# Ledger of designs, part 19: designed miniproteins, single chains, continued (3)

Each design is a single chain, and the fold is of that chain. pLDDT is the mean over its residues in the fold that is shown.

## One batch from the design tools (miniprotein)

Design m8673
Fold by ESMFold2-Fast:
Structure m8673 (fold): chain A 100 residues (1-100)
Amino acid sequence: SGEEAVRAGAEAAAAGARAGAAAGTAEEAGRGAGEGGAAGSAAAKAGGDKKGYFGGSTAGGVAAVAGAAGSAAGTDAEGVAGALAGAAGARATAEAGPEV
């Protein structure tokens, strides 16, 4: 169940980014909507239009983008922690294949 670890990492990153974005973008809701929408769109696109495959790096990539977006929106440690969790999840999935 390596996919379970990857999903947990992605969920943690999304939660961290969401908390930070909510705190940062509350004051810039009107103007930040354009930037927030672009960041969300980029995360979705990264999952679909990525050079690679859905089988591993996708969850880490999406989570990392979400974490980075949170940082940009004014997230301090939470966005960075979320991005790291997403990257760790992607690595766990990549290593699930050959344990050599």
Scores: mean pLDDT 44

Design m8674
Fold by ESMFold2-Fast:
Structure m8674 (fold): chain A 70 residues (1-70)
Amino acid sequence: SKKKEELEKKIKELEEEIKELKEEIEKLKEELEKNPNAPLSVVKRYTALSLRLIGLEFELELLKKQLEEL
């Protein structure tokens, strides 16, 4: 099914984006743990990316459910 292939491709692309985002968040987390007085810019970036990750993981779950319904 073409719809199944399109969903699988979308899921794969989103999984790659989530993986890259998790790596960036982990680096920021390590920076914050090493420096308790980290610049506000680092804290803001960590918070913004963490919220983005929640949104992307929610989208991934919706796409996986759509794939199961096909």
Scores: mean pLDDT 87

Design m8675
Fold by ESMFold2-Fast:
Structure m8675 (fold): chain A 61 residues (1-61)
Amino acid sequence: EEERRKLLERVADFVADKIAAGKEVTPEDVAKEFGISLETARRLLREAAESGLVVKAVNAR
């Protein structure tokens, strides 16, 4: 599912940009930015962290 991988990469970039700016990222921020459910946002944040995409989100656990 190529669309899911592209979404995961976009989420990772969004989180990286926020962290670089000294801001905290929550699953709610990701859900609002990408128009996805909170559950999907949390899952993508966890997958990005597990894949080693240099993503540190405060709530990615």
Scores: mean pLDDT 69

Design m8676
Fold by ESMFold2-Fast:
Structure m8676 (fold): chain A 82 residues (1-82)
Amino acid sequence: SAEELRKKADELFKEGKYEEAANYYSQAIMKEPSAETYLKLGEAYYKAGNLELAVRYYQQALIIDPNNEKAKELLEKLKKEL
């Protein structure tokens, strides 16, 4: 299920396996897209050092949920680092 994929991705993220975590978050999105999962995918790419993909997925979170304050904060902070 999408929930099981998200939990596995969260576990991998905590272990510092950011690219593997991103893969599982991507699989979760294919089953059930959500602003929260796009945000987590962006965070995984940010931690993996892929700032361009992090920006892209934070923007996708805002397309789904325009009022997502965490996505706005992370996107603004990250754009200043580019």
Scores: mean pLDDT 86

Design m8677
Fold by ESMFold2-Fast:
Structure m8677 (fold): chain A 101 residues (1-101)
Amino acid sequence: EPEPVVEFRTTVDPSSEDFDRIGRAVGALLQTFAEEGAKIKRGRFEADSAEDFLQALEDALNGIKDGKATGEAPGARVEIEADSTEALKKALQRAIEALRA
């Protein structure tokens, strides 16, 4: 079987508010790509807290180049490549909004 295009890793307790916030952010990101009709070529997300994930997403949004974004925080990492730079930008913005809500 082919390797998964999107991979997510977390050490956050599944019963925590942080887990729910991270899940909402990832959901918002994936939904944005579906709405825009764009494809994620490769995605890797690591988060040990909602706060670090927010920081990594903001860093990734500020560093978008050629359909690629990479963001880092002490407890989070975001690496994503998409076939649309505009869809990637919108997806990261919506993920940040979902984490802040």
Scores: mean pLDDT 81

Design m8678
Fold by ESMFold2-Fast:
Structure m8678 (fold): chain A 70 residues (1-70)
Amino acid sequence: PVEAIKKGLEAYKKGQEARERGDLQAAVDYYREAIKYFEEAVKKSPQPDAVRQFLEKVRAELAEIEAELA
């Protein structure tokens, strides 16, 4: 569970950095990777509320980036 959260946060950070430099394709890829890891963390955690909050935030940001790419 801790490893999945750590990998999710690292992917999310890389996604934010890509978004800030205008690399929206890389940002989408990193955000999708982060979502995958956070989904694993939620499934494996007995108390997933904090991870769910991050997951929903990352999903909302991904939707914004995807809308900009359309």
Scores: mean pLDDT 81

Design m8679
Fold by ESMFold2-Fast:
Structure m8679 (fold): chain A 61 residues (1-61)
Amino acid sequence: MVTSFEEALSLARALARGLVAERASPEEQAKALDEFAKMLREEGLSDEEVAEIVAEFRRLL
């Protein structure tokens, strides 16, 4: 699936909210973020776009 920057940002917000709601540990949060970032790179997002999305994800945790 080709993911747009806006779709990726929406997914990041949803995933971060889910992790907070489930009271995920710092280790679980780090693993989820790493896996999500890898997926975004595989979808063809630039390193700059991935960095912005990761920053938003971290802001919501």
Scores: mean pLDDT 79

Design m8680
Fold by ESMFold2-Fast:
Structure m8680 (fold): chain A 63 residues (1-63)
Amino acid sequence: TERLLKLALKAVKNKDYETAIKAVEEALKSASGRTKELLQQALEALKNKDYESAIEALEQALK
């Protein structure tokens, strides 16, 4: 999942939001606990075009 999180973060920074959404959705299939909650927040932010909140949630999920 760390690879998918890094891919999603890079995609958001490159304005490739479709790839970012797909990477977060794929990571959610195997995520649990805090990581799942943060990825759900990132996905919601991406769908709402709140890219700053999406980046923050993805960076927190990588910690």
Scores: mean pLDDT 82

Design m8681
Fold by ESMFold2-Fast:
Structure m8681 (fold): chain A 80 residues (1-80)
Amino acid sequence: AEELFKQGIAAAKAGDLESAAKYFEEAAEIEPSAEIYYYLGSVYLALGDYEKAIEYYRKALELDPSNVRAENGLRLAEAK
């Protein structure tokens, strides 16, 4: 899970958002976390998939209601 998460971060930094989404999705299947769901929301927001961005930001907030980054991301995605 951690290795896939790190690969997702590396792909996102390289601008490969599709690979980043895949790595984060695989990481979430093994070990779901608010942080992984937050990054999935952010990647899908950047890809213009606002429906998936909303879904993942909500999942992040279900695990960590105090995640301000996920709350801000959700508001941005819902404004579309």
Scores: mean pLDDT 83

Design m8682
Fold by ESMFold2-Fast:
Structure m8682 (fold): chain A 56 residues (1-56)
Amino acid sequence: SEEEADAAAERVREAGKQYGVSPETIDRLAEAAREAVRRGEDVDALVKGIEHYLKQ
């Protein structure tokens, strides 16, 4: 749903800000998360993967 997509995008934005990622990269990752949710992908797995990637 759009609510789930918005929630996933916000989780990605929060992680990106925490790890000092550029606003442009955060926007792209947040939109990618929204699109993945719309495709029926696992939201928790997706967000954890992005957070792990950003932490490195």
Scores: mean pLDDT 77

Design m8683
Fold by ESMFold2-Fast:
Structure m8683 (fold): chain A 59 residues (1-59)
Amino acid sequence: AELSEEVRKVAREIAEKLREIGDKIDKAVAAGQAARAAGASKEEARAVFLETLRKELGE
């Protein structure tokens, strides 16, 4: 085995975690856009985005 094989495994694990975070961000963006479509202001839509993101990330 090569050191590059271990590096590839770490890179794949990081990529998978980034994809999971990306999916959670996409859900938060969708929630913000839905609020905007319902007539919310840009500031209100941003608040919905941030609240949804915090819930999805568990923070």
Scores: mean pLDDT 79

Design m8684
Fold by ESMFold2-Fast:
Structure m8684 (fold): chain A 72 residues (1-72)
Amino acid sequence: SAQKQEVKREVQKAASALMKGDRKKAIEYLQKAKELTTSPKAQEHLDKAIEAVEKGDDLSAIQHAARGVGAE
C-alpha cells in the first residue's frame, strides 16, 4: 500500500540521517514513520528504534527500525 511505502521511505531517511551523524533528524523521521503506521507492532519497534538513537546505539536503532518496516 502507499502507506507502507511512506513508512519505509521515512525509515530510509532516518537511516541516512544516522549515517551522517544527525541524530535529531533521525528521530524526527522515525517519529513520522510511527505516526504513518497503523500497526501496533510497527509502532513498538519504531519506539525502540527512537530510544536506541537517543542512547547512541546506532546498530540497535537500525535493527528495530527494520523490524518496524517488516511489521507493516
Scores: mean pLDDT 85

Design m8685
Fold by ESMFold2-Fast:
Structure m8685 (fold): chain A 75 residues (1-75)
Amino acid sequence: MEFEAELIAALARMVIGVANTILTTNELSEEQRKLLEEAIRLAEEAVRAAEEGNLEEAKRKLKEALELMKKSDSL
């Protein structure tokens, strides 16, 4: 299931890219900035877990990163 790991890693890298773009191109509240920085950290952990073949941890970390992105957008 190397393809699933590669897909999760790709999605996590997209989350990192999107979050970094938002951080650099938009004026954000301190709370929004903190949530986006935490989302990047979790997405980076998801990439690492996927590369290590730990799909369950990678999926969990990616889900947590996406939830923080959603919270940032709702502020």
Scores: mean pLDDT 82

Design m8686
Fold by ESMFold2-Fast:
Structure m8686 (fold): chain A 91 residues (1-91)
Amino acid sequence: KKEEAEKKLEEGKKALEEGDYKKAGELGVEAARLGVEAGDFELAVEGGKLAVEGGLKLLEEGDATTGTGLALAGIGEAFEAGLKAGKAVTL
């Protein structure tokens, strides 16, 4: 659902600005998944980037398990979106 994906992407970007990296990563993964489901592959890629950014910040803070999981989930969703859109994925 495009509107739901956009809302989650916006909420995730706000969480990232507020330093809530886990919430930002989780919302990024949800936005990416919903973007793929809605056929909005640009939203899906942006959600994947947000998930990777949140995950990398968690890794920097020492939460390697959650950070790695979120980064990998974001890469997976962005890769699927890239394949469907015919674009290379850059995270």
Scores: mean pLDDT 75

Design m8687
Fold by ESMFold2-Fast:
Parts: sequence; structure tokens; C-alpha cells
Structure m8687 (fold): chain A 70 residues (1-70)
Amino acid sequence: APAPPAPAGPVLRATFLENIGKVDGEGARKLAESAREAAQRAIENGQPVEGYAVDAKTGEAYKLRIEVEP
């Protein structure tokens, strides 16, 4: 069988910190951008950063701690 592809990037760990509650569509978009920026910063610096994620189905926002796995 062909070898499975190796993962292309670092493994990130996200830890749930807080449930912020429901946000509107504009707030959801802004939080998604913030979460992406935080994840990118964690990858580049190798240090934990805090970010936000939004559930697209419910509109609920969550605060997460994002770090590179050891």
C-alpha cells in the first residue's frame, strides 16, 4: 500500500477556557479572524496564545488557549 502522507505542519492544541455566548454575524466574522491570527502567532512563535472561535451553526463564541503540542 502507498505510504500515508506526512502531516504538513505543526500540531496545535486548543483548550476551552470560556463560553462567551451568542454573537451576531459581524461579530462572528471578527472573532474568526482573531482566532486565525492567534493560531498563526502560536505557530510562528511556538508560544501559547489566546483566541476565539465561533460555531457557525449556533453563533456561539468560545475563548480558547492555542499552543503548539510538545
Scores: mean pLDDT 71

Design m8688
Fold by ESMFold2-Fast:
Structure m8688 (fold): chain A 89 residues (1-89)
Amino acid sequence: MKEKLRRFIRDIREGKLKPEEALTSEVDRSTLLALLRAIGYPDARLGGSPEQLEKFREALESLRHLTDEEIDRVVELVLKYGIDTPPLR
């Protein structure tokens, strides 16, 4: 999981994987929700209303601003705490 999550974040950051492809990626939904919490979007949802979908896309686009060091810290938090992952900042 650690290498898959790290690759997922980097692929989003580099534009190799689009936000709409996240739900069909190798990363499971629970890990994806933990990731959203780690980057400061605890209220983000994986679907629902157009407003919720827009917020989800904004959250994933914020991954483009993470440094390699921040990506490694986010991965460690997600793997350690899962669904209870605290925010990175």
Scores: mean pLDDT 72

Design m8689
Fold by ESMFold2-Fast:
Structure m8689 (fold): chain A 80 residues (1-80)
Amino acid sequence: SSEIEKLREQLEKFEKDFEGLKEFAEKSSDKELALEGLEHAKGLLEELKKKAEELKDEETVERLEKLEKEIEEEIEKIKA
C-alpha cells in the first residue's frame, strides 16, 4: 500500500538523519542544541511507531524500537 511505502521512506530518512544527529551530539560542544535535536527526533519516532503499529508492520516497529533505545542512550550520555 502507499501508506506502507511512505512509512518505509520516512523510516529510511529518519535513520539517515539520526546518524548525522548522533555524530553532531558526539562532536559538538553545544550539548543543549544536541539534546533539543534528540528530543525532537524522539517525538518524530513516536509518530512513526504509532503509524507502523496501525499498519501492523512488525519489522518497522522492531527497527523503530531499536532506534528509540539508541536515542535514549544518546540523551543519557548528554545528561550525564
Scores: mean pLDDT 84

Design m8690
Fold by ESMFold2-Fast:
Structure m8690 (fold): chain A 93 residues (1-93)
Amino acid sequence: MDEEVIKRGRLLHQALETRTEEELEALIKQLREEGLSDEKIELIKKAIEALLNDDEELAKKVAEEVGVEIYPDMGPRGLAIESIAKVLGVPER
């Protein structure tokens, strides 16, 4: 469990550090190697796109699709982080 949590946490960190299309492609390769479905990869891509473009509407749409609880005080960064973490299965423990 700890190894999987560390691995998923590392992927979350990599996603948050993504700034270019080349970095996004590298992340997608790692997500696919870790056995994530194409649907989950697409959700992470949309969340990163929202982060890169500071797109609040896209971040909210992804959060709704992932099933993240949306609070009025959440910014686009918070919504994107929660969405990526939930898709990756990073537990709050």
Scores: mean pLDDT 75

Design m8691
Fold by ESMFold2-Fast:
Structure m8691 (fold): chain A 62 residues (1-62)
Amino acid sequence: MEYEEPVFVPATEEQKEAAKRGLEAFEPYLEKILESVDPELQEELKEFLERADKVREKILES
């Protein structure tokens, strides 16, 4: 076959749900990943996690 580059893979909702479940199972490894990531990304990830926590609490209360 000739060389055909993949354009991009469409992320379906099933992939998102699988990623969500994977993240929950991966929580203990998140700390290691955060340490391995660049310092700049660490700050952004921390802010993202804080925002996610607030949204999570809001959903639980609502």
Scores: mean pLDDT 62

Design m8692
Fold by ESMFold2-Fast:
Structure m8692 (fold): chain A 91 residues (1-91)
Amino acid sequence: ENLRQLFKEALEVKPVLDEAIAEAVARGDLSPEEAAALRELNEAVIKAAEEVKEAEKTLDEEGVKKKIEEAEKRLKEELERLQKKLEEARA
């Protein structure tokens, strides 16, 4: 049930992270290489959300449930990594 909420949170984090990355680069607090890595990580989060959405169309009930659990765990880990990297970039 809360997976759709997790997708919304991931989508909400993306623009905030992109803006913060741009600000950090402008301040010289973040290297272009670090900015590229953070943007790639952000793309991975969005891709994971899309993979779960597609699984709902292509897998059986058990397969969908397993894929949702895997993607939810992965998405949560990626969001935590993005948040930590953002905090490090702003420090």
Scores: mean pLDDT 68

Design m8693
Fold by ESMFold2-Fast:
Structure m8693 (fold): chain A 66 residues (1-66)
Amino acid sequence: SAEDALRMGKAAFERGDYQTAIAAYRAALKLDPDNAEAWDNLAKVYEKMGKTEEAEKYRQKAEELR
């Protein structure tokens, strides 16, 4: 489920496994493209990676879905 993918992504992010976190959040978004939390969490991963432009795009997408 999208919720299971979100939990997996959060766990990966907490341990610094950004690639696994990205994959899990993308899986959640394939199941539920309107999941604002998944977009916001994807933005946070990209911020941690120093990819600020990508992070801002994903953050804007999350805000549009609120």
Scores: mean pLDDT 84

Design m8694
Fold by ESMFold2-Fast:
Structure m8694 (fold): chain A 79 residues (1-79)
Amino acid sequence: KTEEIVKVLEEGLERVRAAPSQDEAYEAVRETLEKIAVIAGADPETAKRIADRYVEEHFKDKSVDEIVAELEARLERAR
């Protein structure tokens, strides 16, 4: 499970870096967190709510660079 989370975080980080807009970066983060919640055992509906709430609480008004830094920090902690 930890290796799956690391892989999802790595893929999410690449998507955020490649996002042409802040809105697309937010979508990439939400989808990344949703996948992690599913790996952790949440059903798809619950995983979506968890991801949406997390983005609102922790990434709202953050720049793409700040989001990248946070995902990099999470990736290091998951390794």
Scores: mean pLDDT 77

Design m8696
Fold by ESMFold2-Fast:
Structure m8696 (fold): chain A 65 residues (1-65)
Amino acid sequence: PLEKLKGYRKLPPEEAKKLAEVLELMYEGASAEELREKMEELGIDKETIEEWLKLYEQIKELEKK
């Protein structure tokens, strides 16, 4: 499919699916440690984990209001 576009503005489908599961856990009140563990179970690399946690932190600030 659109491999180039996925790496640009949005995550690849497999990564997006994994992120969705992680976000569900966040919404249910999981801790940061649980989120990291879940992402590791899903085979997500360390750099991506760091990026996703940062992105979610930013979204959390926006959603708070």
Scores: mean pLDDT 65

Design m8697
Fold by ESMFold2-Fast:
Structure m8697 (fold): chain A 69 residues (1-69)
Amino acid sequence: EEEEIKRNRAAARFGRAFQDAMDAGLSPLEAARKAYETAVKEAENEGDSDLAKYVREIGDRVLAELEAA
């Protein structure tokens, strides 16, 4: 399924950027913000609007969860 593949790619990109930010010493909230910015920018630069959409969906959920904590 095309949508499933794109969601998996979005999750992988967000997760990698989040881990990189956490490893750099950022807090979970700052790491999530950095991952959101990085993954969205990369997807947009590649012209993949669907990937950017799924990254935003994942990032919005993660940020909402962390801000609610």
Scores: mean pLDDT 82

Design m8698
Fold by ESMFold2-Fast:
Structure m8698 (fold): chain A 71 residues (1-71)
Amino acid sequence: KESELKILDNLEKMAENPEERDIAVAFAEILHAISEKKDELSETFDRFVQALEAGDVEAAKKAIEEAKKKL
């Protein structure tokens, strides 16, 4: 739970930095593949990637915040 929360916090911070957004997408895609056994986090990473690829940082941050409330 704590480790998962820290991963989400780091992705949120990376999404706020324009120079790190492409790296944030790459990490979220890797985490999505690894977390296939955890449907809840898998959906969160997918929504995060989709939002950042669309340039919607607020939607990406919202996906992270909603996931943090469920942890």
Scores: mean pLDDT 74

Design m8699
Fold by ESMFold2-Fast:
Structure m8699 (fold): chain A 118 residues (1-118)
Amino acid sequence: MEDFKKASEYLEKGDYEKAKRYFEKALQKNPSATVYLQLGLAYLRLGEYEKAVEYFKKAIELDPNNPAAYLLLGKAYLRLGQYEKAVEYFEKAIEISGYGTLKPEAEKLLQEAREKLA
């Protein structure tokens, strides 16, 4: 609990290395979809895209109805140049979110990924 709070504070401050370390400690004590999601986000911010993919997939395994996890997984694939996978996961994020607040971001990123495939 305290490790998760510290990790979130470091993430807000842009200290992604410390955020990663404290989320890893939180994961050891209490694995959850939220901890996997935030750890994946820290790896994504650090440019460690393959690790980000791994943790976002674990977050989806524990909570398959969170559109944010699919959006972030799509972003990681976009950074890896895996544009077909990025399209797939952005479409999934839109499908699950319905009329949610992340839909405009997912639609913009979906267009970007599709342009890379053309």
Scores: mean pLDDT 86

Design m8700
Fold by ESMFold2-Fast:
Structure m8700 (fold): chain A 87 residues (1-87)
Amino acid sequence: LSPELKARIEEALAQLGEVHAAVGAALEAAGVETAAQLAEVLATAPEEVQRLALEAARLAAEAAESLGLEETAAEAREVAAAVEAAL
């Protein structure tokens, strides 16, 4: 893996982590489920961003499982599946 790509993945992971957390908070506050809507927005992104989002979602799911955050892990998997389908 190139150092440049690794840095981009880390940056995307940090940004997607913040976005995912913000979306999760908004979902709870609004009382709506929008994991699919988040996935749709990511699916309209450039292919490079879609691939980074897929990797970030997979890593986020694994981290959430390790922390016992089953709902967050499920949402991350849904995002990963939707982005992968859009590729």
Scores: mean pLDDT 57

Design m8701
Fold by ESMFold2-Fast:
Structure m8701 (fold): chain A 68 residues (1-68)
Amino acid sequence: SEKELAEKLFERAEKIKNEEARVALLSAADAVLEFGKEAAKKGLEEGIKEIKNEEARKVLEEELKLLE
């Protein structure tokens, strides 16, 4: 369900130390609840492009797979 997916993304975001990546994943979790999985996926893909830290980007790319 969208609620279960969003809860999983919120839990994963709490474990991310990079602030930009954490905010991007929290925004994706909110988007799942408000706009659905497809919109959340698009938003996260756009957010990843703005992140300069390579390790943070890799973490978010793994999280993006949960939205596929």
Scores: mean pLDDT 82

Design m8702
Fold by ESMFold2-Fast:
Structure m8702 (fold): chain A 94 residues (1-94)
Amino acid sequence: MSLGELLEELAELLERLAARETDPLFRHQIEHVAKRIREADLSNLAEVRRILAEARGVADALAARAADLSPEQRALVERVRELLEEMERLLAAE
């Protein structure tokens, strides 16, 4: 899968997580990260790395609240983490 395809899937998963988030400030943060992914200049790897770090922060915050998440939300968080690890491996290979 290309970096662009992985980023598109990541944005879709974050949008689904935001739709289920009960904290309005955290929902806005997740939506902001998803928007930045969709608007990202893929030729600017430094920007891509910053966006991935922001997405990692969101995933870690959600994982810390796993007891408060539905099974579907937990599955989405696990998939986000898998995508982040795959993209970080692709970027580290350069």
Scores: mean pLDDT 84

Design m8703
Fold by ESMFold2-Fast:
Structure m8703 (fold): chain A 100 residues (1-100)
Amino acid sequence: AVLSEAQQEELINRVTEIVRETAEKEGLSEEKIEELVKGIRTFLRTLFAELKAGRISIDQFIDMAVGMVRWELLEAGVSEESAEEAARRIREVMLEIQAK
């Protein structure tokens, strides 16, 4: 599956919004939230390049993206419950965008 540039930007924006909301709710500092969002944005752009090159499938892209965001939230000190909820919401968003 090939995501358009518009779909890529929509996905980055929706994923980073979920991450920001989750981190803010858990009381992370704005500095830590911006660091987290920047890292996730960079990782997603790397995965888009791999997907476009045909080196990973859309299913692998979704699994890697969701897994990375969950891991980064846990490392930042977000609770397991909040990290799992964010991961679930992100997977839903990715499936919605991919289906278009």
Scores: mean pLDDT 85

Design m8704
Fold by ESMFold2-Fast:
Structure m8704 (fold): chain A 72 residues (1-72)
Amino acid sequence: IDLEKVEPSVELAEQLYEEGLEYFKQGDYDKAIELYEKAREIYVKVLGENHPRVLRVEVDLGIVQLAKAVSK
């Protein structure tokens, strides 16, 4: 069940985004994708889907998906 105590916040989304970026730099694309998707969902919920922060994480999500596709 959903716990209402988990407050979607810009700070939480930023932390998840930063962790995703670290995994992307390490070549762990699956973890990077998972973290970016979580950050995106929180940003969308808090800021709305058309916010620049949402677009930023979506760009990085696209980049990591491409990196995964061209990797072995």
Scores: mean pLDDT 78

Design m8706
Fold by ESMFold2-Fast:
Structure m8706 (fold): chain A 61 residues (1-61)
Amino acid sequence: GSMLQKLLEKIGEILRTIGEIIDLELELERLGKENEELKKKLEEKKEELKKLVEELKNLPS
């Protein structure tokens, strides 16, 4: 694929992950901050986002 295709795919993954983080934050706000399962999922998604951003920064362009 083109460099543009690779960039767009990575941006898409980042945007999806940001959306998932927002949804989890909103769910935690609705349920109160005591839901340990949601807290764990949120931490996992934040780590996924960090990795995706690092990968985007390391794309050759």
Scores: mean pLDDT 79

Design m8707
Fold by ESMFold2-Fast:
Structure m8707 (fold): chain A 86 residues (1-86)
Amino acid sequence: MTVVVTVKGASPGAVLALLGEAVQAYLQGGSVTTKVDGETTTITVEGADEESIQGVVEAAEGVAKDGGEVKIEQVGDTLKITVTGP
């Protein structure tokens, strides 16, 4: 499964937490690509297992608890997570 996380206006700590979960997915045999465009960071994880996907979702939900917003959408074999900071 492919996970695409788009982060907008989140704190550097929140971005690092999401990157940490992506690195765990990479260590489990996945592939990780990160793109930064201004205030938007896009993290793409390919070949993620269920544990890695759950970790990324939990980290994204953590950002929402700090006053942000999280949108999760599944399209075929791709899970799209959009995280917006306050």
Scores: mean pLDDT 75

Design m8708
Fold by ESMFold2-Fast:
Structure m8708 (fold): chain A 80 residues (1-80)
Amino acid sequence: EEEIKKEIEKLEEEIKKLKEKIEELKKEIKELEEELKKTPEEDILKQIGLKLRIIGLELDIELLQKKIKELEEKIEKLKK
C-alpha cells in the first residue's frame, strides 16, 4: 500500500504539471487571438501564421488533456 501511495503521489504531481502547462498554452492562445483581431485583413500571411499557431496550441492542449485523463484513470485503478 505504501508503494501504491507513492505511485499515486507521483501521478498527481505529473497531472499538476500538465494542468499548469495547459494554462500557459491557453494564455498564449488568448494573446495570439488578440493580436489576430488587431491584424489588418490585408496582412494575409500574418493572419495565416497567427491562425496556424493558435491551431497548433489548441492541438497541444488537446493532447495534454488526453494525457491527464489517462493519468487520472491510472490513479483510479491503483486505488481499487
Scores: mean pLDDT 85

